# Designs tried in a protein design run: designed miniproteins, single chains, continued (2). Part 11

Each design is a single chain, and the fold is of that chain. pLDDT is the mean over its residues in the fold that is shown.

## One batch from the design tools (miniprotein)

Design m4348
Fold by ESMFold2-Fast:
Structure m4348 (fold): chain A 92 residues (1-92)
Amino acid sequence: MEEELRAASEELRKDPAGARAQLAEYRDAVLASLRDPEARALAEEFFRLVGELLDALVAGDLERARELAERAKPVLEEAVRRLAAAGERPQL
């Protein structure tokens, strides 16, 4: 996990602005595809955590990045579970 976060940090530092722009575009596409308000709220929370994770990785704060990744996992799992229950499928 630490070596994976370090590799991600190195890649993101090559083009942090491009990575942030891609995340924002992906977030907007996913949120636009969701019809269930609870799934949208969970997706918004997930992307907020991923944005903070991206900032931590760009800063080289691997401990904070690990904490944010651990927090993002259950939010993503719940979002996927709610989408499955609503009969919706994520665009990506």
Scores: mean pLDDT 76

Design m4349
Fold by ESMFold2-Fast:
Structure m4349 (fold): chain A 90 residues (1-90)
Amino acid sequence: DELRKLAEEAAKFAIDAAEKKFGLKLSEEERKKAIEEGVKTALLAYKNGASKLTAVFLGASQAALVATGGDVEKTRELAPLIVEKAKELV
């Protein structure tokens, strides 16, 4: 429950950062899907032995990847912002 809330907050941050940096406009539905995929990724990573910080970071990175339409390079550019947000939340 707590991890889910942290993962959701980090995912929302990552999506907002992607929209602002790359001039993206996600629909409400696309945004919801990106958040859901990010949260799912975070929970799975934690279940598989990742730390809370790593799980939240991986989840937010997945949300950014979905938000950018699978653009690995754009997602990589967001990684420093995402890791700092994960550190703030955990």
Scores: mean pLDDT 88

Design m4350
Fold by ESMFold2-Fast:
Structure m4350 (fold): chain A 72 residues (1-72)
Amino acid sequence: TGTATGSSPTPVPEGSPVELIGQDGKVVGTSKTDANGNFTITGLPVGTYEAIVTNPKDPRDKLSTGPVNATA
């Protein structure tokens, strides 16, 4: 199993929801941002994922962080 880390491309509040999306378009993991907009998700198959961060103050403000890699 692997660990994926990433950062929001724009400032978001601490605790903003993060969804990791696999190659099949399904959510494979979830997390929340820290005070610096960083997130970590563990227990993933090794590979490349898309991360989507949602601002809890504006649910329409959904940001792709670009590709994130889960490594062993």
Scores: mean pLDDT 76

Design m4351
Fold by ESMFold2-Fast:
Structure m4351 (fold): chain A 61 residues (1-61)
Amino acid sequence: DLPRSVARMIVKAAEERGLSEEDVLRIAERTAQAMVDAGLITPEQAEELLREVRKLLEERR
């Protein structure tokens, strides 16, 4: 599942760098938009990616 795999990679990389939740969400939004623009995922899959990122950040709390 490409959207969920990308979401997990973003969160893991951000945790290694000690980034804030705000910065992680900004990176995820930019990545999702770039992937849609490149035709790699649909807008619906971009929403799934962002939901997974938010879920992973919630699980850290």
Scores: mean pLDDT 82

Design m4352
Fold by ESMFold2-Fast:
Structure m4352 (fold): chain A 117 residues (1-117)
Amino acid sequence: STKEELNKKLEELKEAVEAVKDKISKDVLDKLLKAIENFKNAKEITIEKVQELLEALITLGNELNFPNLDELIDNIVLAYVEDSPEKREIITKENNPKFIEALLNFINSFTEFLKSL
């Protein structure tokens, strides 16, 4: 399922974060790990849970000077609007295909960036 794929990518992200935890402030690390756990434990993918996760990742990306962060976030926002002008709360691959692809690409890019540190 899409949720299982996202959960797997978030576990890979979490492992990469743990490997560089000495470069991250404790408050930022704790917030991100909580956001990942909240997302993984949620039964449904909601825009609110995605926003919580993205806020934590933006905070970490700014601390670590992640290149192209703004462009990657803009791509996620644009994909959400393009898939659903009505701004659906519940996110599914059927109704939000571009958004799911953009989110997976963002998580993969962030994980690769962390591995480069």
Scores: mean pLDDT 86

Design m4353
Fold by ESMFold2-Fast:
Structure m4353 (fold): chain A 62 residues (1-62)
Amino acid sequence: MEKGVEAMRAARKGDLEKAIQYAKETAKENIDYARLLAETLRRQGYDEVAEAVEKAIKEIEK
């Protein structure tokens, strides 16, 4: 959950590299929370970060 907050904070600051990193870590910690994070990111217009979360979830579920 903490990494999800950091991902949102980084995305809002325009730090896409850190946002993507924290988003991937969120997926490793809790897939259900990562899905909610991806939806929230898309709703706020951070599509690139949302796509990174979705790809991380897919790789873990593989």
Scores: mean pLDDT 79

Design m4354
Fold by ESMFold2-Fast:
Structure m4354 (fold): chain A 110 residues (1-110)
Amino acid sequence: MMSVDELIKLDFEDVLKLLEDLIEKISKVDPETAKELQKLVDELKKEMKKLLETKSQEDIDKVEALVDEIKKKIMELIKKNPDAFSPVELAVWLATISSLYFMLEVAKRA
């Protein structure tokens, strides 16, 4: 009985919670990168909300660029601090990023 947009919103909220938990862990290792990631996540929330309303290519491109930037910063942090994250934590963040790309792909087709 839920719309596709409502399902995407709920899945996005779950993914955001996982990203926020990851940023909290990052803040203990690199607080400056954590603040940058928090700003990107806040912008992602705004652009994703707009994307669900507009379904425009411009908003899709903006969300994709934000997800790519978040992934890049996390990968650079892991490379700089290889012992800071357990294999399980790395698997969770990879699943989280994959879920973001999957939601974007579903939003493109909806």
Scores: mean pLDDT 76

Design m4355
Fold by ESMFold2-Fast:
Structure m4355 (fold): chain A 70 residues (1-70)
Amino acid sequence: LSPEMEADIIEAMARMAAEIALKYGGSKEEIEKVIKFLEEAAERLRELGREDGAKRVEELIEELKKKFGL
């Protein structure tokens, strides 16, 4: 994968995971796993130079933490 394609895929996957978690919820453990996935995605986006994408993913992390009291 090119870095640009990798970044686009990671951001899309992170967004989908966050949307599903926000819609359906889950146990604290399940939500914590989604947050960890998003944190790893944001870090990888920064490595790929996608700072704006990383910030969007971090906003989703904060939204999940607020909704689920984490």
Scores: mean pLDDT 89

Design m4356
Fold by ESMFold2-Fast:
Structure m4356 (fold): chain A 81 residues (1-81)
Amino acid sequence: SSKELVEEAKKIMKEIIRVGEKNAKLAALGTGAALRTMGLLTEAMLRSGSKNVEDAPEEGLREAVKEAREGLKRVKEAAEK
């Protein structure tokens, strides 16, 4: 559901920020990834004419979740170096 996709994106963004707490470089990467994810969630809401993100079509929300997952992967890979 759209609500579940929004909740998943939020959980991934929280994890990105948590990994970013390790140092300033990871914090910058994590902030960028979280902002891109928020941008996609907002775009899905606005393009659909929805008043809430949870009311946006699942297709746009799936793009936000995908960006969040890819962002988390990049930040985790950078943290392991």
Scores: mean pLDDT 82

Design m4357
Fold by ESMFold2-Fast:
Structure m4357 (fold): chain A 61 residues (1-61)
Amino acid sequence: SHMAEEEALLAEVDALRAAYEAGEISVGEFMDRLIALAERARELGLERALRHIGEVLDSLS
């Protein structure tokens, strides 16, 4: 369950990154959605996903 939840959340991050790189969403929309996923990862204790999302957000600075 915990691992499946983490994999699903990481897949959401990958899908968002692909949409952003394809020009389907703005950088602001990408960041907003990443922040929402980070909050969900924090609530669920998904430390690997939270760390990965933080790295992606830092890359957009």
Scores: mean pLDDT 85

Design m4358
Fold by ESMFold2-Fast:
Structure m4358 (fold): chain A 95 residues (1-95)
Amino acid sequence: SPEELRQRLLEFIERLKKAVEDVIEESKKNNLSGGELDHRIRNRAALLYREFVDRYQDPDLEQGLLEVMGIYMEGLKQSVSLEDVVERMRQLAES
């Protein structure tokens, strides 16, 4: 249903936000390079994407997750804050 799809996308967005915050905190504590930070974020995001695809086996969710990830990656490229990128992703999920 559209409501179940929306809830699963919002769950993914919250988990992605938490994962990115955790990696940023680890980066600050360990003086990680920008390249290592980017690598860790991409790896955590890829693992989270696989978890949701495998758990739900829903093509509409898979498409929604790719769109959410697209917003996240474009936001990073444009140096948008994590808070603003999360809001953009939530707006897509609620559309």
Scores: mean pLDDT 82

Design m4359
Fold by ESMFold2-Fast:
Structure m4359 (fold): chain A 67 residues (1-67)
Amino acid sequence: PAPEASELQRRIAEAIAADPSLAVYGEEAVAAQLPRAEELRDTGGEEDVRELREEVERETLARIEAA
């Protein structure tokens, strides 16, 4: 079974389906949060990982909407 998709993830998926070039903004959002993701991999709990994922999703959508 696939992970549960958030409302933000659905909006991102719809935007990328309409314009695949927007996928780059998701990569930029992940890159911006990479140092935090690496720290959480070593010391973080499930809630910290969930919050980071939600932040990446928010940043991805914000970048897409600004484009």
Scores: mean pLDDT 72

Design m4360
Fold by ESMFold2-Fast:
Structure m4360 (fold): chain A 77 residues (1-77)
Amino acid sequence: MIPEEERLKRLEEAGKLLKDPSATVAEVLAAAGVEDPEAFARGLGLDPAAPLTPADVRRLRRLLSLDENFKPLPLLP
């Protein structure tokens, strides 16, 4: 398992990609440290190579526990 510091770093990079209109679903998931981003995206019913839609950005933001500014939420509730 990756250490928490590395996980937070990956979530920060995923948050940056969620603000990038050229980013794909697979790129966001890979940045977040998902083991198989293509299979994970397909499991969500998403095309891993497709550009992010506003609905995908919202879904992935919540899935990755990012706040409205695309920053990692602390492990506290």
Scores: mean pLDDT 75

Design m4361
Fold by ESMFold2-Fast:
Parts: C-alpha cells; structure tokens; sequence
Structure m4361 (fold): chain A 78 residues (1-78)
C-alpha cells in the first residue's frame, strides 16, 4: 500500500474513532516512510501525509497523538 493510500485510510479510521485500526495504519505509514525516505516523497504525497498526521496529532488516543507529533517533527526537519 502506498503512503497516500495509508494516509487516507488513517484519516478515515480517525473519523470513525477506530483507534486500534488508526494506530496500526499510523505504524504502517511510519514504516513505509522509513523504507522510502522522507526526501523521496512527492509534493502530493508529502501534502496528504502531513494532513493525515495533523489529524492524528489531535487524536483522543495518546499513543496515536504522540506518534503523529513525532512524525510531523521529522517531516519539518527535511
């Protein structure tokens, strides 16, 4: 599954308050970004990933919110 597809699925899981699925999707998104490299994301992929991570960072689940904030911080460094 591509980064954009994972990001869209994550946003849907968050809207449905399926936090276990959202956490799983966020972990898969992290792994995919690590395998591809942040610098190799297209502008469109970077935009949708950023949007999904911003939504996740506002999550009621602290596991999701913390991981999303960490990933947003890493995106801001590149």
Amino acid sequence: MGVSTLALALMRALQEKDYELALELLEELRKKIESVGLENLSPAERRIVTRALEAASRSEDPRIAELARELLKELGKV
Scores: mean pLDDT 83

Design m4362
Fold by ESMFold2-Fast:
Structure m4362 (fold): chain A 77 residues (1-77)
Amino acid sequence: SLPSLNEEERQLAKELSQEFNIPEQKVIEFLREQKANPSASFKVIGDRVGLSEETVQRMNDYIGVKALKEAVEKVTA
């Protein structure tokens, strides 16, 4: 049983689906798997959802950049 995504995480899934040209359902499964297992390697997560390690890395880079931008906005405002 994987955790459910909240509205913000579902919006992120749509963004990642468009950015990386991956079916939205695959991105949802990726986000749910990563949320359940935050310490798992990108290879393990990729293998579970049928994505390459490189794709998982690129999506996590996108998430990290987005989170950093949002964090900067919160401390600057």
Scores: mean pLDDT 82

Design m4363
Fold by ESMFold2-Fast:
Structure m4363 (fold): chain A 113 residues (1-113)
Amino acid sequence: MEEVIEKLKEAAKKASPEIQFVLDRLIRGIERLKQAPESEQREAAVALATAIGDELVSLAKKRGHEEIAKDIEKLVNEAIERFRQASTREEVLEVIKEFVDKILELVKKMEAA
């Protein structure tokens, strides 16, 4: 998880202020999720992915990137379903890691346009 947080911090440094704000919220959300009881991990992860997804979808649409917005919505929905199937903290953190890697690809694509 430290590698994931480091990737997010590096991406935030290079991002526009609006994206930097969203990535900073994602970092804080992951740090809180690491401290959450295992019984609350899944619900906290779903809430985090939904909140970050909603903000990024709004930014993508505002910038005229309808296809990127759809890709973000799809990614968030896939992550939520995987969180619902996760039974352990380790499984939840694995889904978070994959979600972050994919969201950073979409963010980079949005920033490059």
Scores: mean pLDDT 85

Design m4364
Fold by ESMFold2-Fast:
Structure m4364 (fold): chain A 69 residues (1-69)
Amino acid sequence: MDEVLERIARVIAEETGLPFEVAREAAEAMLRGDGARAAGILVRAGVSSEKLQRAGNRAREILLEAGLV
């Protein structure tokens, strides 16, 4: 679980340029199935719709590969 969380957080940080701590908070929300909270964290941090969509797509692929969705 921690490996999946760190991988999603790293992908979010990479796509958005946000600090890892903020990316990790969004990743934790995604792993709990709280997509609205995850999106809210990123939007309030000033992430563009393009970067949010890109980060979300990569995070979803990781979740699918891990069998979590």
Scores: mean pLDDT 80

Design m4365
Fold by ESMFold2-Fast:
Structure m4365 (fold): chain A 105 residues (1-105)
Amino acid sequence: MEIDEDIPAAKFLASLFDTPYKRNTKVKVIGKKDGIYTIEIEVDLPLNGRTLKKAVLQLKVDENGKVTVIGLLDIEVESPTPLSDEEIERLKQALVDALNAAAEL
């Protein structure tokens, strides 16, 4: 995994994608404004029989360095069957929920 370790968001993501995904995960900061980071993640993450290939997330970093996922702007999922808009929205919500749950650990 190639990340900017000086950015709290990059350190948070490194903890989520530990070991099996580390070498196949790329993290890029594409925006920063008022403590909100917009980041692009390229990954090969298995997700309910599909593979997550890319996500664009908004992260809020507080004064204590606590990271919260406040939005998911885009995802790219490789699937053997085309996904409906409803399935894409469910996957986005599940990913946001999982990332925020991991941040509380």
Scores: mean pLDDT 65

Design m4366
Fold by ESMFold2-Fast:
Structure m4366 (fold): chain A 81 residues (1-81)
Amino acid sequence: SIEEKYRRSLENIEKQIKEAEELLKNGSRQEQLDALGMLQLALREAQELAEEAKKNGYEELAREFEKVAKRIQEVIDEAKA
């Protein structure tokens, strides 16, 4: 179902965040830059899926995508500080 697809996308984005956080802490300079690029793409995807889910009436899933987008932004901001 479309709900299952959204939930799988949410889980995938969450996994990408964890992988990127690990690279930002323990990776080389190049790995850290690659991780930031990955997070920027994941942020865009989460924002787009939040809007799409909202338009399709999946309000709870839209809120979950909004939460993960905020988390990604916080990770990016901390890494750039």
Scores: mean pLDDT 88

Design m4367
Fold by ESMFold2-Fast:
Structure m4367 (fold): chain A 67 residues (1-67)
Amino acid sequence: MEEIKEIYKEVLGVEKVEPDDDFFALGGNAEKMVQLIKKIKERFGKDIPGEVITLDGTVKNIAKYLS
């Protein structure tokens, strides 16, 4: 979970990210979503479909998907 929070901070340029924060609610867009997917692959070795992020982009949901 902490690694996903750090990726969100890096991609979105925000100082704080909480587990219930949604990627798009924090100012994410399609371009930043592509960067998020790339960083997740680099850190976890897993591909995450954009649909997972667009349906529920919370840190908690992404963490559950990557478990």
Scores: mean pLDDT 84

Design m4368
Fold by ESMFold2-Fast:
Order: structure tokens, then C-alpha cells, then sequence
Structure m4368 (fold): chain A 72 residues (1-72)
């Protein structure tokens, strides 16, 4: 169970990091995509989706991440 929470925490952290990159440093997005090892098309689509997110969606994820961190 703890390991499951750690994996979810890691994924949430990565998602939030990508969202921040898209919002704050969009020029770094191609570099992060290249370094991730994932399909460029998949990550570009994800970045486009994240660009549509408002701070409300992000705050919800940050709260969930904090709750997971508290449980670990």
C-alpha cells in the first residue's frame, strides 16, 4: 500500500512539474520531452491539455499530492 502511494505521488509530481513548465517555461518543454524517453507526440498532446488547465485543477492535484505525502 505504501509503495502504491509512492508511485501515485511520483506521477502527480511529474504531472504538476510538466504543468508548471508549460505555464512558466514553455521553451523548455521540447527539452523535457526529449529527456523523458516518452513519445514526443504523446507528451506534446499532454502539454497542450495541461495548458488548458486552470489553477483550480492544479490546486486540487497539489492537495491530493500533499495528502499522499502526509500518508507516507
Amino acid sequence: DREELQRELQLLGQLLQLWRLVKEEPEKVPEVIERSGESKETLEKLAEELAKWSEAEVEELERRRRELEEQL
Scores: mean pLDDT 74

Design m4369
Fold by ESMFold2-Fast:
Structure m4369 (fold): chain A 82 residues (1-82)
Amino acid sequence: SLLKELKKLEKEVDEALKNGASPDEQVKLLKKVKKIAKKLGFNIEPHRFTAISILATSGDEDAYREIREIIKKLKEILKKKE
């Protein structure tokens, strides 16, 4: 289910924040989040997505925090569509 997929992704983000994951891992997580968002009909604002992508490719930990916030929103959307 999409909810299980989002919960797994949230755990991956939390583990990455603790372990200091690489820029490649951040970009991979961002791509996974974008794919799930599209499946739910949720469009991440292009300007915001670009900003998060820059953070992710530079290895900035703020990318993980932004990704986590998107995951929270997607979980809320799923609960509303139950």
Scores: mean pLDDT 76

Design m4370
Fold by ESMFold2-Fast:
Structure m4370 (fold): chain A 82 residues (1-82)
Amino acid sequence: MLEENIKKVEKHLAELLEKHREEVIKELKETIEELEKDPSIPQEMLDLVKKALEALEKGDFESAAKYLIEWLRLGEKWAQEQ
């Protein structure tokens, strides 16, 4: 059931990213700028959000959704360990 739930989240996120592409690109760019100012942010988290932005700019909504989900998972784990 976990794989099915992940696929549903990825599909819904990809559809939202396609509908709101320009708005999401702007928000991700602002997010990256803020994250780059914080030296406590793991490089892997920064790399994932940058990959998501690159995928969105290329119109690869499936890859963008996957990178954003992975970034959120790492962010939740990092926050819990603080």
Scores: mean pLDDT 79

Design m4371
Fold by ESMFold2-Fast:
Structure m4371 (fold): chain A 83 residues (1-83)
Amino acid sequence: REEIVERLARELRERGWSEEQARIMAEAIVEAALHIARGASEEEVEEVLRGLLKLAGLEVSEEQFAEALRRAIELGRELAEAA
């Protein structure tokens, strides 16, 4: 888990995200991805991701949110196949 979070945070920083945004979002992406791996729909995962960002007080652009959602879905599919 920690390795995946650090990798995602690094990738987000490379894409221009702040260190704080990248860390919070990486944690949220991993949590949302675990929901996909457990059979949640993409719509359910979007709601989970939005809820986690609201709890963390992190405001992101629509483009940043779309990138995070895409990454969560991709990671969740990878985790489901690895199980």
Scores: mean pLDDT 79

Design m4372
Fold by ESMFold2-Fast:
Structure m4372 (fold): chain A 58 residues (1-58)
Amino acid sequence: SEEEILQQELERIRRSAQVAAEGIAKVLGLDSELVEKWTNTLYEVEKKAFEEMLEKKK
């Protein structure tokens, strides 16, 4: 279903955000609590971009 495809894509976006946040934290020497904050921030940004892409296809 479209809902299953959407959820699978959001899971992929979340994993991508986590890898990016871990990379940033490693380069900048940030602690593990900031990795979670950055993961959530990057996830929300990429999710919003994905939702805007879907809206423009209407």
Scores: mean pLDDT 79

Design m4373
Fold by ESMFold2-Fast:
Structure m4373 (fold): chain A 84 residues (1-84)
Amino acid sequence: GLSLTEEIGEILRLIGLELEILTSTDVEKQIEAIDRIEEIALSTDDPRVKEFAVEVLERIIKETKNPEVIEKAKEALKKVKAKL
């Protein structure tokens, strides 16, 4: 697994991406941020980081109102859950 410092770093990055998605009005930027969450979740060997990415994607689906962003987040969530 990752060191505690690296784990915290990845979790903070995921929090930053969630905030960017929830505060952005640009669908392209929201989709890019979801792709980055997916990339982090699929590349990490840390199950805590993967689980946190699932929670972030579930919050994005719940809190966003844009159907395209919701669909993209659901697809990312499906891919991440398949690799848990």
Scores: mean pLDDT 86

Design m4374
Fold by ESMFold2-Fast:
Structure m4374 (fold): chain A 121 residues (1-121)
Amino acid sequence: SFIEEIEKLLEEEKDEEIKLALKLLLKLAKDPRAAPFWALPDPSLAPKLVARMKNPISLEEVFNRIKNGEITTFEEAVDLILQGLDNLIALAPEGSAARAMAEEIRAFVEELVREYKKKYG
């Protein structure tokens, strides 16, 4: 599973910045509110939504960029996660449950980043 893949990489990781990024991803992957953001919508089920995404960023895409060495710092991982959430917020109708949930997850990411900076410097 996605969670098991993150946990396995986190156990093997030696870089402290990437460990923090993986801890953040793991926390988000375990949050049921984040389930719609794990992967991109299926184009066969939501073709109009997918077509409106300029640079679709899922949690799986962030994890892939960490795995292949494209993300080397905690800040880079956070920036990409927030960019993905900002894209989802922009696509969701104003006043919709989908927008509210995306905004709640964005605030949760900012809270986790603040806590991690306090704990780890």
Scores: mean pLDDT 77

Design m4375
Fold by ESMFold2-Fast:
Structure m4375 (fold): chain A 111 residues (1-111)
Amino acid sequence: MGLEEGARRSAESALRGGGGEESARAALEGALRGGVSGVGSGGAAGGASAGAGGDDEAAREAVEAARLGGLDAGGELGGLFSEGMAALGYGMGKAMGEEGARALAKAARKT
């Protein structure tokens, strides 16, 4: 939705600016790198949040940091993509953290 429109505008701007395909590819590569970093950062924050009992503030801070890093690497497209990937990573990290804690508690009960 918003990401698709932002991506389209960035690609059109790059093509019109004489940067051609090469400039558009560089922007996409930056966005992909920002997204991968965002997933990692979000996942770490999610896991930590699960362990600490759900610190939403830390989660929002991690997502914001990922968005800013994405902006630096891939412009507006990179920022939006990195923000989305950080949010996804956070959700995954939180779920994995909670499942890990549940598995450990179950194992402890078996003694």
Scores: mean pLDDT 53

Design m4376
Fold by ESMFold2-Fast:
Structure m4376 (fold): chain A 65 residues (1-65)
Amino acid sequence: SSELKKQLLELSKEAMALLARETDRIAEEKVGDANKATREQLLEAVREGGERTKKWLEEKLKELE
């Protein structure tokens, strides 16, 4: 149903936001000793991966309509 789909999308957004925040935090801790350029590249890749996964999930949930 339309309402169920909306609720599932909102829940998924919250879960993805939490995962993104925790992943960013862990990445910062793990690469603290790496050179600045490498650290920045790693953090950017992690953020891009999370954003891509979130968009993919949202599109798949829309297909369930």
Scores: mean pLDDT 68

Design m4377
Fold by ESMFold2-Fast:
Parts: sequence; structure tokens; C-alpha cells
Structure m4377 (fold): chain A 96 residues (1-96)
Amino acid sequence: MKEKIRKIARITARHLVQLLEEARKDGDEETVKLIEEALNRISQAAKEALEKGDVEKFVEEILRIMRELVDGLDGPWRERAEQALKEIEEEIKKIL
């Protein structure tokens, strides 16, 4: 259980860090802030999931955080975040 939580957290963080690096290069401070907030929420969710051992609730929370990020973004960043969410969902499905 803990290994699956760590794998899901790493996959999600990897996609968000890539978006964060791209947003920083673009100078979009608001997008950077929203992605950093999503990363912090994911880190907190992972910590709680590791304590409780509930992989299913962790997956639900990760997907919620990602959907809220997509909804909070505009234009090309929304499209990039939506693609990241799709890839995260596909990778999670392979783990579970």
C-alpha cells in the first residue's frame, strides 16, 4: 500500500513540476502560484494517505486536486494541465 501511494505521488509531482518549470520560463506568475498550491496539496494528501494506508481515497484526492487546477487555469495552461491529468490517470490505472 505505502509503495503504491509513493509511486502515485511521484508520478503526479513529476507532471506538475514539468508544468511549473514551463510556467516559470513563460513568466506566468499566477499559473506558477496555482501549480505550487496544487503541489503543496498533493504533498499533504500523500502524507495523510501514508499514515492511513488508503490508496483509493488518495487517488480520489489527487484527481480532485488536478481537476481543480485545470478549472483554475486559462487558455494554453488549462490544455497542458488537462493533458497532464489524462496522463496521470493512465499511469495510476497501471499501478492499481
Scores: mean pLDDT 86

Design m4378
Fold by ESMFold2-Fast:
Structure m4378 (fold): chain A 61 residues (1-61)
Amino acid sequence: SPALEEEIRRVAEAYARWLQSQHPHVTPEAARAEVDRLVALISGLSEEEQRALLAALREAI
């Protein structure tokens, strides 16, 4: 769904921002690449698996 696709990108971006805050040596380019990688990975899963993984990522942040 469009709402789920928006949520996937939002959570991936939040994770990348959190990662940069914990690891200052992570460049903006590396963080952007990680967002794109996570979006592609999550989008390839079933909707049930997408929801489960998004919940896990929110807990990690």
Scores: mean pLDDT 82

Design m4379
Fold by ESMFold2-Fast:
Structure m4379 (fold): chain A 73 residues (1-73)
Amino acid sequence: SVEELLKRMDEKFEEMKKAVEEKDYEKALQYYKELLELIREGVEQGHEEEVVAWIKKREEELLKILEEIKKAL
């Protein structure tokens, strides 16, 4: 279901944030790749609208986290 997909995306995003807080940037990048796979899966399954809405709501925070990972690598 889309609800289960979005829940899995939330879990990966929280894991990614925790890894960045712990300065485990390799683990954070791994969770980011897993999040991208969930996004791809959701779009492929026809849940593009819900996936885009999820991303848009978290866009600012996600970009900030990615910048922190980039600076550390």
Scores: mean pLDDT 86

Design m4380
Fold by ESMFold2-Fast:
Structure m4380 (fold): chain A 70 residues (1-70)
Amino acid sequence: SMFEKLLEIAKKYGAHLIQPSGKNAVVFGPDKKKREAVAQDLEKIGIKIVSLSEKFEFNPEADLVVYVPA
């Protein structure tokens, strides 16, 4: 399932699923390379990245929020 794939990505990168639902993701965190790797893996499972930034940026289209620590 998509949720199981999301949990595997979260475990792989130590990422936190703050709002763990949907297909439009905000991905944020201090490390650019790690954020980009998480975003790429999310796109491979059919999730659209609507924001990719160092600090949280609210996007009304987002239904998934992922924090990527350093």
Scores: mean pLDDT 85

Design m4381
Fold by ESMFold2-Fast:
Structure m4381 (fold): chain A 76 residues (1-76)
Amino acid sequence: SPLVEGLRAALRAAFPKMPQADIDRIVAAFEALSEEQQKELAEKYPDAFSPRAPLDVLVRAISELDIIYSKEHLKR
């Protein structure tokens, strides 16, 4: 998926010290979303899915991803 590849590239560019396992976990969380949820996140933060992603935009996109993922998959 171009969005998955874009997110992975953005994370590697913005956080060069982040372990590969952590990058893979974030990307897996995005892949676990429905196609509609992935599209909504990409439409809200289009610049987050590229290696040129502004750090603030990428951080907001990851924060919203975490909220969506927690709501759908980590219900308490």
Scores: mean pLDDT 80

Design m4382
Fold by ESMFold2-Fast:
Structure m4382 (fold): chain A 102 residues (1-102)
Amino acid sequence: MLEESRELVRATGDVPASEEQFKRLEELIAKIKDELAKALAEAMLRVLRLLGATQEAMERLIEMIETGKAKAEEAIAKTPKEKIEEMLKELEELLRRVEEEV
């Protein structure tokens, strides 16, 4: 997470992010229904502020959140933890099956 935030800042240019861009990201984060996902997004925003995020980095993040909003809200609101647990069980069964066929 911290390294990914630094990489994003470095990759997208050196122009400092505006307070307006941070406000927009805060509004998008506030719309997240899942408390854990919201807390993680808030932590990421604080890291970006600390690292002096660029305007390009902030614009890219805003666009990514807006583009993924419908899928993210559906996954978060529906049951992200239950789906993760189900996927983990499927992966464990698949791994066991592969070990038996080798």
Scores: mean pLDDT 55

